# Ledger of designs, part 10: designed miniproteins, single chains, continued (2)

Each design is a single chain, and the fold is of that chain. pLDDT is the mean over its residues in the fold that is shown.

## One batch from the design tools (miniprotein)

Design m4334
Fold by ESMFold2-Fast:
Structure m4334 (fold): chain A 99 residues (1-99)
Amino acid sequence: SHMLEAQILEGVGDLLYAVALLLEKLLGRPTPEIAELYIRSAEYFLEAARLSGDRRFAERAIEYAERAIRLARQAGDESLLERARRVLEEARALLRELE
């Protein structure tokens, strides 16, 4: 079931996001590792949106990708910045298709 698969992806995305938030608070600084966790969370929500057609997952992917972009820029990681931008672009394109 695509709905069951989407729920599993949402759960993994939520866990990655929670870990990223905790690490930001504990470390008090942007790191590539924190940016990567937000990117991975956004990628899971993007896939959940593709499987379910639920625009709320695409909106979460956008939010987390935008946060990852800010952190990747602050950390100076060009590769993560490009990956986060790609996820943001794909999530925005999908959100438009789901309208």
Scores: mean pLDDT 90

Design m4336
Fold by ESMFold2-Fast:
Structure m4336 (fold): chain A 82 residues (1-82)
Amino acid sequence: MEELLKELEEAAKAGDEEKARELLEEIFARAKELVEEGRTEEALELAARAVKVLVEAGAAQELIEEANKRYLELVERAREAR
């Protein structure tokens, strides 16, 4: 996952919104798998790190908002599953 977060940072810094969205989708897919495995804390930490990477890299506001929306959906999913 560290490689995906690094690629996300590089894509965001380069302004490659399409690549950043694809990487974000992959990261959140892995986070959902972690929730299903009972590794909820790791899943939420991974999702939070993805959002932080986008913010610190100066990604487009729309991409940051999408990442925050996905993070909140993951939080609610984790609460409902338990």
Scores: mean pLDDT 81

Design m4337
Fold by ESMFold2-Fast:
Structure m4337 (fold): chain A 65 residues (1-65)
Amino acid sequence: MILAPGTENKNTPLATYLDEMFRALDAGDKEKAREAYRKAVELLSQHNPEAAAALGAAFDEAIAR
């Protein structure tokens, strides 16, 4: 897969899924948190697998608390 310059956008669905993930974690809703995480990692894996790995590590820490 080839990435085009300028694909980074703070208003992408990725930002929305990350917000949903952290909200669900704060509410103690682990199922909703996993759903949002899955959606976020799917988007990241398409253009930035390194960021997807970093998100996985962060989610593992957050879900454990």
Scores: mean pLDDT 71

Design m4338
Fold by ESMFold2-Fast:
Structure m4338 (fold): chain A 96 residues (1-96)
Amino acid sequence: MEEEKKKLIEEARKTFRELGQAMDAGDVEKVRELAEKMVEIAERLAKLGYTDDVLAFHLAVAVAYATALSQGKTEIAEVLREAGERISKILDEAEK
């Protein structure tokens, strides 16, 4: 496994943990920062050919989006919806 991939996967795991904390706190700005970071990591993983990891990111964002909606956190849900859409486009381009 490449050095860059290891660092990206570790950063992704950390980012998902921080995302959960920010969602619980209702910190929209922090959720937006973390969502942007997730999209960046997904794009880099896709360029390296690790599309299965990008699929896992998309699923995790979809679950976070559903959770935010169920809690009435509409602004957080919208940020996560946009991030999920961007990750989906990255996955589509990587498949070509």
Scores: mean pLDDT 81

Design m4339
Fold by ESMFold2-Fast:
Structure m4339 (fold): chain A 61 residues (1-61)
Amino acid sequence: SQQEQIQQVEEDYQFQLQSAEKMGEVLAKEKGEEEGQRFLQQARDALDTEHQRLIQGILDS
């Protein structure tokens, strides 16, 4: 169902956000806090765009 597909997209999105946060912490330690924050912001923007696209695709199906 559309509801099950949306649920899966939300779970995947949350998991990807957590992974991006962990990577941002690693980059902050290795390259400095500013680089880590820039990575995290770019990752969040990309994940948000993809999340919106996937949800729209399910609703338009």
Scores: mean pLDDT 87

Design m4340
Fold by ESMFold2-Fast:
Parts: C-alpha cells; sequence; structure tokens
Structure m4340 (fold): chain A 51 residues (1-51)
C-alpha cells in the first residue's frame, strides 16, 4: 500500500504526464500485485483524461 501511495503521489506531482513518465510508472507496475497495478493505471488514466 505505501508503495502504491508513493506512485500515486508522483503522478499527482506531475500534472503534465508525458509518455516517458508513463513508461517509468509501467516499469514499476510490473513489480506490483495485479490488483494494485490496476488501481494505479486507473488513477493515471483519470489524471490524463482531466487534461
Amino acid sequence: KEVIERVLKKIEENPGLSLGDIREFRKYLLTLPLEEGREVVKKINEVMEKK
């Protein structure tokens, strides 16, 4: 959970997410449990959609 919170915080700190940022987050998602990885992806999509 603390690990996922760190990733989510990084997403919030980068309002202008680039493809590079997405690639870095994806590398990290590969180390997370499936359910937690899905939650992070959902959050990324929500932030990008708000653009």
Scores: mean pLDDT 64

Design m4341
Fold by ESMFold2-Fast:
Structure m4341 (fold): chain A 87 residues (1-87)
Amino acid sequence: SVRDRLLEQADQSIQLAGQISQDLQDRVQGLRDQMESSSDDITVAQLTFRMASMVRNQAIQQGNSDVQQQGQQVRDQVSQIYQQIRS
């Protein structure tokens, strides 16, 4: 389902956040918890995109190019899923 794919991308963001810092992983986990309480797939997609954006932006600040590239890929996947929700 759309939700299952968004949850997979969210879990990827949590794993990537852990490679940056525990503080970032905890903040991203907070958004993940909000996803499970939402019944709206658009809201879930927006939260998932925000998680990936936080990871990518923090990776840029830390100079971690590998996590930056992986975070961008998660953002791109979420954007594709978002287009499917709107169609």
Scores: mean pLDDT 86

Design m4342
Fold by ESMFold2-Fast:
Structure m4342 (fold): chain A 90 residues (1-90)
Amino acid sequence: SAIEEAIEKLREIKEKLKETSDQEEIEKLLEEAIEKLLEVMKTIEDKEEILKIIGEILRLIGLILDKPSAEEAIEALEELIEFLEEIKKK
């Protein structure tokens, strides 16, 4: 499942964020998270769920523009993992 693959990848990105304080690396890791959300979006047929995923992508883009700390990025990814786990249950 694309959702299960995305959740696993987001957990890996979260662990990498714990090991870095470099802004460029944090931004790159969040961009990888966005790429996984785009892959998930391609597998969803429900327009309402697609719009929710778009909202999460825009939230991550906003976070990147604000130059987040690793801690802020980790919190955002934890919330995103919970969001994807809820979609998986439906």
Scores: mean pLDDT 85

Design m4343
Fold by ESMFold2-Fast:
Structure m4343 (fold): chain A 75 residues (1-75)
Amino acid sequence: PTDEEVDEVLRRSEYMFSPATREEVRRALEIAREKYAGRPFEEITLEELEKLAEEAGVSVLTAGIAVELVYKSGK
């Protein structure tokens, strides 16, 4: 992931009262891009977001933001 993508997820995550570190967000974006690249955000289940959150060490909110950003960046 780019530094700009990491910064965007961090900004949105903090705004939603779900703070995360740059390393955690970078991992979330990497996992999201690897597993969910090309999948519409609306097709991703809460269970899938929970698994990503656990793997990256972030909240489900931060995982959701990361997945949404990856989907939008792929357009």
Scores: mean pLDDT 78

Design m4344
Fold by ESMFold2-Fast:
Structure m4344 (fold): chain A 58 residues (1-58)
Amino acid sequence: MEAREALATVKAKMDAGAQSGQEALDSLSPEEKQRILDALTRHGRETVAASAAANAAA
C-alpha cells in the first residue's frame, strides 16, 4: 500500500465522523490498521535508504 493511499483512508474516516486519527484507525480492522502503519513506516525508510544509496554510489 502506498503511503498516500494510507493517508487518504485515514482522512476519509475522519471526514466521515472520526474525531481524531486514532479513532479513524480504531474504526478499521487490526489488519488494515497494521497495513496503514507499515506503509507509512516503509515510506520513511525508503526515503532514507534512497538518500544513503545515492551518497554511497558517488
Scores: mean pLDDT 70

Design m4345
Fold by ESMFold2-Fast:
Structure m4345 (fold): chain A 93 residues (1-93)
Amino acid sequence: MEELKKELEKKKKEVEKLYKKAKESKKLEEKEKYAKEIEKILKETKEKLKKLLYVDHIGIPPEYLPFIEEVINEMEEYYKEAKKLIEKEKKKL
């Protein structure tokens, strides 16, 4: 249980760091690379949680569900913002 919380917080911090790199990068290719890495982490995290919630049924106590939802939502927001950065750069030229 504690290990799951630590893993999710670690993944959230990785996504935040990648978003900062995408935001600070001046090259479109670099922004796209970081956004792709965020997407990969988000997909892998969602698949792992889906397996725990729907296949194993007993892996996650109900009291952890709001925390999991908040972390996933924050990671999704970073991905959306990274995509907006890419679209903004593409519109310039």
Scores: mean pLDDT 77

Design m4346
Fold by ESMFold2-Fast:
Structure m4346 (fold): chain A 64 residues (1-64)
Amino acid sequence: AKEYYEKGIEYFNQKKYEEAIKEYEKAIALDPNFADAYLNKGRAYEELEEYDKAKEYYLKAIKL
């Protein structure tokens, strides 16, 4: 989980938000309670101006 999360952060810092989301999804698949992966997936959707999806993942992070 952590390894994929770190790859997601690297892609996010490169402004490769779609690739970051895919790596965060892999982290979440291995650890469904990984709140930071949900939070950063929301941030990546926000950067893509996908505000409804960003809100969905922020709410998932808060519920964990």
Scores: mean pLDDT 84

Design m4347
Fold by ESMFold2-Fast:
Structure m4347 (fold): chain A 61 residues (1-61)
Amino acid sequence: EADYIAGLLYYAMGNLAFKRGDYEGAIEDYEKAAQYFENSGRTDLADEARKNAEEARRKLK
């Protein structure tokens, strides 16, 4: 459960960074969120976080 809560916090931080145009920060936070979601058995949320990280990477091109 602690890993799930950490995942939610990093996911929220990633969303905030993305909204502010900090795509590098968003990538880092989404990747951390994905790892915590995976550790908590929330594979769907981990996949969602990884997709958001890829979207942020596209913004850097």
Scores: mean pLDDT 87

Design m4348
Fold by ESMFold2-Fast:
Structure m4348 (fold): chain A 66 residues (1-66)
Amino acid sequence: MEPVIKLEGAEKLSQEELIELAVEEAILLKIEAKKKKGIEITEEEKKELEEEAEEWLKKLKEYLEK
């Protein structure tokens, strides 16, 4: 299977899009790790991971734009 984290074509992405991609891949990797262990990801757990990712992403965007 293809690796979860791919930066192919990253040169065509904006800095913001690149960070969003990196955060999204990190969340997907964590979800896949749980699936591999036979642990089902609930909607609640998905929401918590997405909320954490959004907060980190927001902070990183503010840091990079300034």
Scores: mean pLDDT 67

Design m4349
Fold by ESMFold2-Fast:
Structure m4349 (fold): chain A 70 residues (1-70)
Amino acid sequence: SKKEEAKELHLEFVNKLDEYRQTLSKEEFIKKAKELIKELLEELKKLLDDEEFESAKEVLNELLERLEKE
């Protein structure tokens, strides 16, 4: 299902984000996090309707803001 595909994409995103956090400086990590979020949003746009996509975009932008403050 589209929901299962979205969960798999989210898991892959989290795993890559964790790898970058462990290996990169904070500045490089934030740059890679922005790239990963853009890639995830492009894939989610194919799976989600417009309203669900905008909600996901807001959640991912909030996550990025939290990561920048750590």
Scores: mean pLDDT 80

Design m4350
Fold by ESMFold2-Fast:
Structure m4350 (fold): chain A 59 residues (1-59)
Amino acid sequence: SLEEELARLKEELDALLKEIRDLLENGDLSDPAVRARLQELLARAQAVVERLEELRAQL
């Protein structure tokens, strides 16, 4: 169902945001590998937010 998809996307977003926060708090942002991981996580979080907004707007 649409509600199940929304719940799943919210859980995915929460997990991504937790990783982003952990990386920002404990990661060395001078490390290119840390910056690359942060960029990947932010891009994935943005895609999930956009998908959530699309689904909610179509209700």
Scores: mean pLDDT 84

Design m4351
Fold by ESMFold2-Fast:
Structure m4351 (fold): chain A 88 residues (1-88)
Amino acid sequence: MMKETSEAIMEASRLAQKAIEGTPEEARENAERVVELAKKVPEATVGIATSLLLAWREQKETTGDEEKTKVLKEAYKRAAELLKEHQA
């Protein structure tokens, strides 16, 4: 339902923000949790993928940490693959 989708997107945004603020190890852990959330709530995958894309862009532009940037990029790619499961 709409509530679960909204809650999943909000949680994904929170986890993505923690990934930006944390160490590379914490970024990997939080990014994996975001991808798992996309698997659990397929209806939220577009919003979740968007959260990861924005986090990847912010990380790339602001901190220059290549390892964290790579982690967020790979998480976004995994979430984007899950979008293929959405029916039009």
Scores: mean pLDDT 77

Design m4352
Fold by ESMFold2-Fast:
Structure m4352 (fold): chain A 74 residues (1-74)
Amino acid sequence: MIELEIEEEVEKKLEELSKTVGEEEVPKLLEELGLEKALELIEAVEEVKEAEKEGPEKALELAKKKAEELAKKL
């Protein structure tokens, strides 16, 4: 069931985001961006965190690229 898979994945990502930015900030992001764009932002943040393990310079480059991609979709 695609709906349940999406819901479970969304719940996991929202929990991770809540631990990172705080429980209070998550509803604000959902209101401003909507669920779809908020998920794209969470995914971008996770990718940057993984890249940070490889080096701060690589993480910064990826963060800039993801920020530009998200800005173009807005």
Scores: mean pLDDT 64

Design m4353
Fold by ESMFold2-Fast:
Structure m4353 (fold): chain A 68 residues (1-68)
Amino acid sequence: ALSAAEVAALVAEVTGYTGPAESLLPLVAHLSGEQLGALSREEFERWFAPRGREEEAFARWQAKVAEL
């Protein structure tokens, strides 16, 4: 399973978000369905799979998922 911090870091990297990863933790908690914001690999793939993302962001996301 991915921790909230790991998911927040991945989202920040893929989207180009430049703020602190901590600000993404409430979103991760909401999407995971868990109060503490932990995500399984399958939940991450389901929620953060590129859906109309730019081709570059899609390639970046695929590379990161392969590292998990």
Scores: mean pLDDT 56

Design m4354
Fold by ESMFold2-Fast:
Structure m4354 (fold): chain A 65 residues (1-65)
Amino acid sequence: SLKQVAAALEIAAVGVELGASVRVELVDDTLRIRFEDTSPEKRERGAERAREIGRELGIEVVIEE
């Protein structure tokens, strides 16, 4: 859906802002997000922002370790 694409793009932008590698995968209407090559602090900030974007757009977001 357009909302899923919008959420994925916004979450990818969070990765760029944090200077982190971000992987976004759409699986069964769920966005699976992984922040890589970054500190635990930046990973947690990215995860919080990704969950917020999911809530705003009504898309389920799962953060992978």
Scores: mean pLDDT 82

Design m4355
Fold by ESMFold2-Fast:
Structure m4355 (fold): chain A 92 residues (1-92)
Amino acid sequence: MEELEKEIEELKKNSKSQVAKDLLDLAYRHLRAAKGDPEPSAQAIRDAIRRYLAEKKGIPESEISDEEVRQHALDVARRYIEKAKKIIEKEK
C-alpha cells in the first residue's frame, strides 16, 4: 500500500492532465478505504462496495466480509492508477 501511495503522489506531481489528477484522487480515496480509514468519506466507499458486491452475488450485505470489501477497494484503486498512467502517456 505504501508503494501505491508513493506512485499516486509521483504521478500527480508530474501530470499536467486534470482528468489524470482526478483519477489519481479517486485512486487515493479507494486506497484509504482499503486501509480501513475511519473517515466518513472512506466509510461511504466501503458501504457502497459492500452493497455492490451483495447485489452482484445475490446475497445479504451481512455475508460480505470486510476482507472482500477491502480487496475490491484496492482493485478499484489499481484500476484508477492504470487509467491515469495511460492518459499521462498520451500527453507526450
Scores: mean pLDDT 83

Design m4356
Fold by ESMFold2-Fast:
Structure m4356 (fold): chain A 69 residues (1-69)
Amino acid sequence: SAADDVAAAEAAVAADPNSAEAWNALGAAYLAAGRYDDAAKAFEEALRLKPDYAAARVGLAFAREKQAE
């Protein structure tokens, strides 16, 4: 379920909070759960850790679009 995916991604971030990949996966899990504010924050953290992370940049744009409407 989306909630199970979020829990797994949160555990991955807790295990390695400096992993841009873990934060990107958490952002994706939040998108699937419809949690667009949380998704945007997770993708922003992924980009803080790895500014050239294209997947996180795309995810952030999508999360922001979903928040707008």
Scores: mean pLDDT 88

Design m4357
Fold by ESMFold2-Fast:
Structure m4357 (fold): chain A 104 residues (1-104)
Amino acid sequence: MAPKITIEITADGRTRVTVEYDGKVETREVGSPAELARWTEEGLKSGNLEVYLEARDADGRLLVAKLKTENGKVKIALYEGERDAEGRFVLGPKVTEELEVDLP
């Protein structure tokens, strides 16, 4: 089975990776750009990658850029977002149209 990889990058640059494989779910901090690159490559290779990037606009509004692999494509959209009490991203409405790019 291919692993499911979820990467979350906060506006302050902290990065978490969650790996779901063989019935196990593990979440950990990513300590370097090289480690982030390896997880991104592994997720692209598996075809089961989600990336969430926290951003803020000029007014301090929370935005979340979501990248997802699906059916041999990468889908990218920007969402209005919130953080729940546990600090998890809650996606609101799309701010941009969804863009699709074929995987290399």
Scores: mean pLDDT 77

Design m4358
Fold by ESMFold2-Fast:
Structure m4358 (fold): chain A 60 residues (1-60)
Amino acid sequence: GAAASAAALRKAQGALQLAQDLGASEEAINHAREAVRAAEAGDAEKANQGVLAAMREMGL
């Protein structure tokens, strides 16, 4: 639903900001960017998967 997509977008944007602030790997940043795009397209599940992939690349 719209609320789930909005929450996923906030999480994905947060992951991207964190990756950039930490100077994370290109892989982590790319996963976070894909998560943002998925959330913008309304795919909350794919967005959540991208956030998890970015977090793993950052060692979180």
Scores: mean pLDDT 83

Design m4359
Fold by ESMFold2-Fast:
Structure m4359 (fold): chain A 65 residues (1-65)
Amino acid sequence: LKGKKFRVLKDIKARSPEELSLEKGDIIEVLEVLDDENVLVKNLKTGEEGIISFLELRENAELLE
Protein backbone atom coordinates (compact mmCIF):
# COMPACT_ATOMS: atom_id res chain seq x y z
CA LEU A 1 0.00 0.00 0.00
CA LYS A 2 2.91 2.42 0.69
CA GLY A 3 3.49 4.70 -2.31
CA LYS A 4 0.03 4.01 -3.80
CA LYS A 5 -2.00 7.01 -4.99
CA PHE A 6 -5.76 7.43 -4.66
CA ARG A 7 -8.32 9.91 -5.97
CA VAL A 8 -10.80 11.12 -3.35
CA LEU A 9 -14.38 10.45 -4.55
CA LYS A 10 -16.26 12.13 -1.66
CA ASP A 11 -15.33 14.79 0.89
CA ILE A 12 -13.76 13.31 4.04
CA LYS A 13 -13.93 15.37 7.23
CA ALA A 14 -11.33 15.04 9.98
CA ARG A 15 -12.90 13.76 13.23
CA SER A 16 -9.78 14.40 15.34
CA PRO A 17 -6.74 16.73 15.18
CA GLU A 18 -4.56 13.89 13.80
CA GLU A 19 -6.92 13.14 10.90
CA LEU A 20 -6.75 14.83 7.50
CA SER A 21 -9.75 16.52 5.85
CA LEU A 22 -9.93 15.84 2.11
CA GLU A 23 -12.06 17.22 -0.71
CA LYS A 24 -13.52 15.33 -3.70
CA GLY A 25 -10.91 15.31 -6.47
CA ASP A 26 -7.88 15.46 -4.16
CA ILE A 27 -5.01 13.08 -4.91
CA ILE A 28 -3.45 11.37 -1.91
CA GLU A 29 -0.40 9.14 -1.51
CA VAL A 30 -0.06 6.51 1.23
CA LEU A 31 3.15 7.25 3.14
CA GLU A 32 2.89 4.59 5.85
CA VAL A 33 0.54 1.89 7.13
CA LEU A 34 0.24 2.71 10.84
CA ASP A 35 -1.94 -0.22 12.02
CA ASP A 36 -4.83 -2.46 10.88
CA GLU A 37 -7.24 0.52 10.86
CA ASN A 38 -5.19 3.62 9.92
CA VAL A 39 -2.84 4.95 7.23
CA LEU A 40 -0.71 8.07 7.06
CA VAL A 41 -1.38 9.91 3.78
CA LYS A 42 -0.17 13.05 2.01
CA ASN A 43 -2.49 15.34 0.06
CA LEU A 44 -0.48 15.98 -3.11
CA LYS A 45 -2.40 19.22 -3.87
CA THR A 46 -1.76 20.91 -0.49
CA GLY A 47 1.26 18.99 0.85
CA GLU A 48 -0.60 18.33 4.13
CA GLU A 49 -0.07 14.99 5.90
CA GLY A 50 -2.43 13.22 8.25
CA ILE A 51 -4.23 10.04 9.22
CA ILE A 52 -7.24 8.48 7.55
CA SER A 53 -8.86 5.12 8.28
CA PHE A 54 -8.77 2.16 5.89
CA LEU A 55 -12.58 2.32 5.90
CA GLU A 56 -12.58 5.95 4.66
CA LEU A 57 -9.94 5.07 2.05
CA ARG A 58 -11.89 2.03 0.80
CA GLU A 59 -15.33 3.73 0.73
CA ASN A 60 -14.38 7.24 -0.42
CA ALA A 61 -11.31 6.92 -2.68
CA GLU A 62 -10.19 4.97 -5.75
CA LEU A 63 -6.75 3.54 -6.60
CA LEU A 64 -5.12 5.36 -9.55
CA GLU A 65 -2.82 2.50 -10.66
Scores: mean pLDDT 81

Design m4360
Fold by ESMFold2-Fast:
Structure m4360 (fold): chain A 78 residues (1-78)
Amino acid sequence: KAQELIDKGMEAYQEKKYEEAIKLLEEAYKIALEEKDYESAAKALGLLSNIYENVYKDYKKAEELFEKAVEYEKKAKA
């Protein structure tokens, strides 16, 4: 479910299909939140942050996504 979409997003990223990777990871994040799977939500946001930083050089977007990922990592541990 959320993890399957994360895996597909990572495959798309490795194939340099960046728009597809973003779409899959955004969908994974939404599903993870619906299921209160904060670990998968954090993972999807972390991967999105990496794409925006490394591919698009959108450092502001990457930072925003990374901070949100850290927040969900803390929720997953609580």
Scores: mean pLDDT 86

Design m4361
Fold by ESMFold2-Fast:
Structure m4361 (fold): chain A 59 residues (1-59)
Amino acid sequence: SKEVIRAIALKEARELGIDAEALLAAGLSVEQIADVISRRTGLSRAKARTIAETLVRYA
């Protein structure tokens, strides 16, 4: 189930044009990943943070 959640989160990030695997490999924090998502997609900080938390938690 953890692997499935991770795969879904990575797919969602790719559909938004975000290379989430590269961000995780670079060791970025939840706050740093949320900033990248928000800046690249125009999503609110709150939504970007939720995506970032999912990526970090299930990485």
Scores: mean pLDDT 81

Design m4362
Fold by ESMFold2-Fast:
Order: structure tokens, then C-alpha cells, then sequence
Structure m4362 (fold): chain A 80 residues (1-80)
């Protein structure tokens, strides 16, 4: 079954919330858990970028940028 755009956006929001909780100290992640979250976030972000480009949809592009920025911030927080 093809994942609907609605399901993709819902999953992107769930990942975004997990990253925000991690940055706020409300969620603790092991190295393995963080890597799994990063991988899933990257896959979701890649899909949003592709759909935004294919559909010329500025909203999908904006969501992809926001998710990418949050992921980069989480990586910097973890390494710093």
C-alpha cells in the first residue's frame, strides 16, 4: 500500500517531536537509538524533498527544511 502524503507528514511530525523532546532533555537516546532516529528522519526528509520538487509544493519543501534543521541541531547538540 502506498504511504499517503498524510501518513508521511504525520510521521515527519512524530520524528520532529522526538527530536525536540531530545533537545529539551525530555527524551534520552542511546547512540543506537539516535542513529535509528537520524536514519528514519533522513529517509522521511528525502521523500518530502522529492515530493516537493515533483509537485513544486513549497509547503513540503518548507517542512523538509525545518526537519533537516532540527536534525542538524540535534547532531550538533550531541557532538558538542
Amino acid sequence: MEPSLEELLKRAEEIRQQIEDYLAGRLTLSDEEFEALRREASEVNDRLVRLGAERRDVELWRRAVELGDLLQRAEDHREG
Scores: mean pLDDT 79

Design m4363
Fold by ESMFold2-Fast:
Structure m4363 (fold): chain A 58 residues (1-58)
Amino acid sequence: GMEEEKKLVEETIAKIKELLKKGASEEEIKKIVLEALKKIKNEELKEELLKEVIELLS
């Protein structure tokens, strides 16, 4: 449901932040984002995830 997808967004953002601190490549981050997007059906949550990722990579 929507709650599960929202939790996935939060967990994905936390994972990306952890990996960036460890020096993970942009390619590794892209793989994680794409896998999360496959599991998210809600368009607003997809947009929120993408916005947060863009901010983290900027």
Scores: mean pLDDT 82

Design m4364
Fold by ESMFold2-Fast:
Structure m4364 (fold): chain A 89 residues (1-89)
Amino acid sequence: SELEEQIRAQVEADLAALAALPAERLRRLAELLREKAAELAETNPVEAELLLLAAELAEALAAGDAARARALAAELAERLTREARRLAA
């Protein structure tokens, strides 16, 4: 529960920080995240998938799609929580 709450709080803080960026910066960030995901796809597919979700989140924020951004942030928090628990177990 504490780990889940901490990850959620961090994702919410990151979401707020990203939402403050200009749309052009968010789109550029999405491009960089996708590029990094492509590099990691074979060696670390889980990390690559998380980077792709982060890229989609950045694009949703750039488009002003608040509903999609919230859904993607929730999915990212859930996946980060699962990975943190897997690594800690």
Scores: mean pLDDT 83

Design m4365
Fold by ESMFold2-Fast:
Structure m4365 (fold): chain A 79 residues (1-79)
Amino acid sequence: MAELEAAAEHAERLAELLLELAKVAPPELAERLRELAELAREMAEAARAGDWERMLELAREASERLEALAPEIRELVPR
């Protein structure tokens, strides 16, 4: 059970970080970051429900989307 609780906490932390990035992102990227934050929240909900399989599926989707957004996120970091 502790594993799922830790996963939920990590997912919530990820959602918070994504929302912080959205504050400084261009509107288009900000929208995509908020969408990714919603996926992270769904991961936390699945983890709290004890649905490990769903949590891992959502984690995979979130990871793939984050990797796709990585070049655009780097634009937010000063050169």
Scores: mean pLDDT 79

Design m4366
Fold by ESMFold2-Fast:
Structure m4366 (fold): chain A 55 residues (1-55)
Amino acid sequence: GPEEELRRLEDEAVRALILGDYARAAELLTQAATLEKDPAVRQRMLASAARLRGL
């Protein structure tokens, strides 16, 4: 379901960060944000993705 998909996207984003693939991590966090129901958490995910795109 959406919660399992969200967890999977977050896990894949962490792996991308470990590998230094900031563009991929930003993409995955943006996708995760579309599944996040909490607007505060969603905003933090999008802010993190924006920072990663700036790297």
Scores: mean pLDDT 87

Design m4367
Fold by ESMFold2-Fast:
Structure m4367 (fold): chain A 82 residues (1-82)
Amino acid sequence: LPGLPELAKGIKLYKQGKYEEAVKEFERAIDLTKEGLKLGTISEEEAKNVLSRAYRVLADAYEKLGQTEKAEEYRKKADEIA
């Protein structure tokens, strides 16, 4: 699925404490998943599953960076889409 390799890379970076790099990979995962949905290359359900996971881990990464407002925004997005 579009965005899954980027999501996996971001999670690996997050586990290594590389939160800023993890954020960039999670943002790429979201962008690629939305593009795939727009192009019809993935189903809405597949996109929903990747996006909910990506928003959750992006929120966690922003929390680690002390960006509480962004963390709260993305947790809300994850809860709404899941």
Scores: mean pLDDT 85

Design m4368
Fold by ESMFold2-Fast:
Structure m4368 (fold): chain A 100 residues (1-100)
Amino acid sequence: SSSNQQQTSDYMIQGNDIIDQTRQQIIQMVSDGSPISQQRDQIDQTIDQISGIYTQIRSISTPIDTDTMRQTFRNRIISNGSMVSSDIQQDAQRRMDDRF
């Protein structure tokens, strides 16, 4: 329905905003010399938040649309992990495989 399409769009905006905020936080953490463990924790928290949003999208969208949105979130989070290190990128990939 158009209501479900609007809700899905709103969840996609919310998820992308969270991912973008995390990217800016990681940039700041790298600049400030924050511990790698804190940078990993920030990415892990983002994965948990996006998993929650994905669950909401899955409840109102088709499986095909839901999978496309899942891949979009996963690719963006992997990109954020790669800004820290390849190890954290790989850890993010594994955690996402467990969560969504």
Scores: mean pLDDT 83

Design m4369
Fold by ESMFold2-Fast:
Structure m4369 (fold): chain A 66 residues (1-66)
Amino acid sequence: MSREEAYRIAVGLARQLLLDGKSEEEVYAEVKRLLKRLFPDMSDEEIERLAKEAVEEAKKQIEADG
């Protein structure tokens, strides 16, 4: 799976959890957990960066759609 696919999956999950009323911190934790499961060989730094970017992108998409 490519970095682009990882990011897309992370954004989708973050968006779903935010719409379900989860807190930003809870969403961030769940996205990190998912990314670690999907990409066990990916560095913790890369996972953290992708999770932060995905949560921010999901927030922007929700705000733009509202």
Scores: mean pLDDT 80

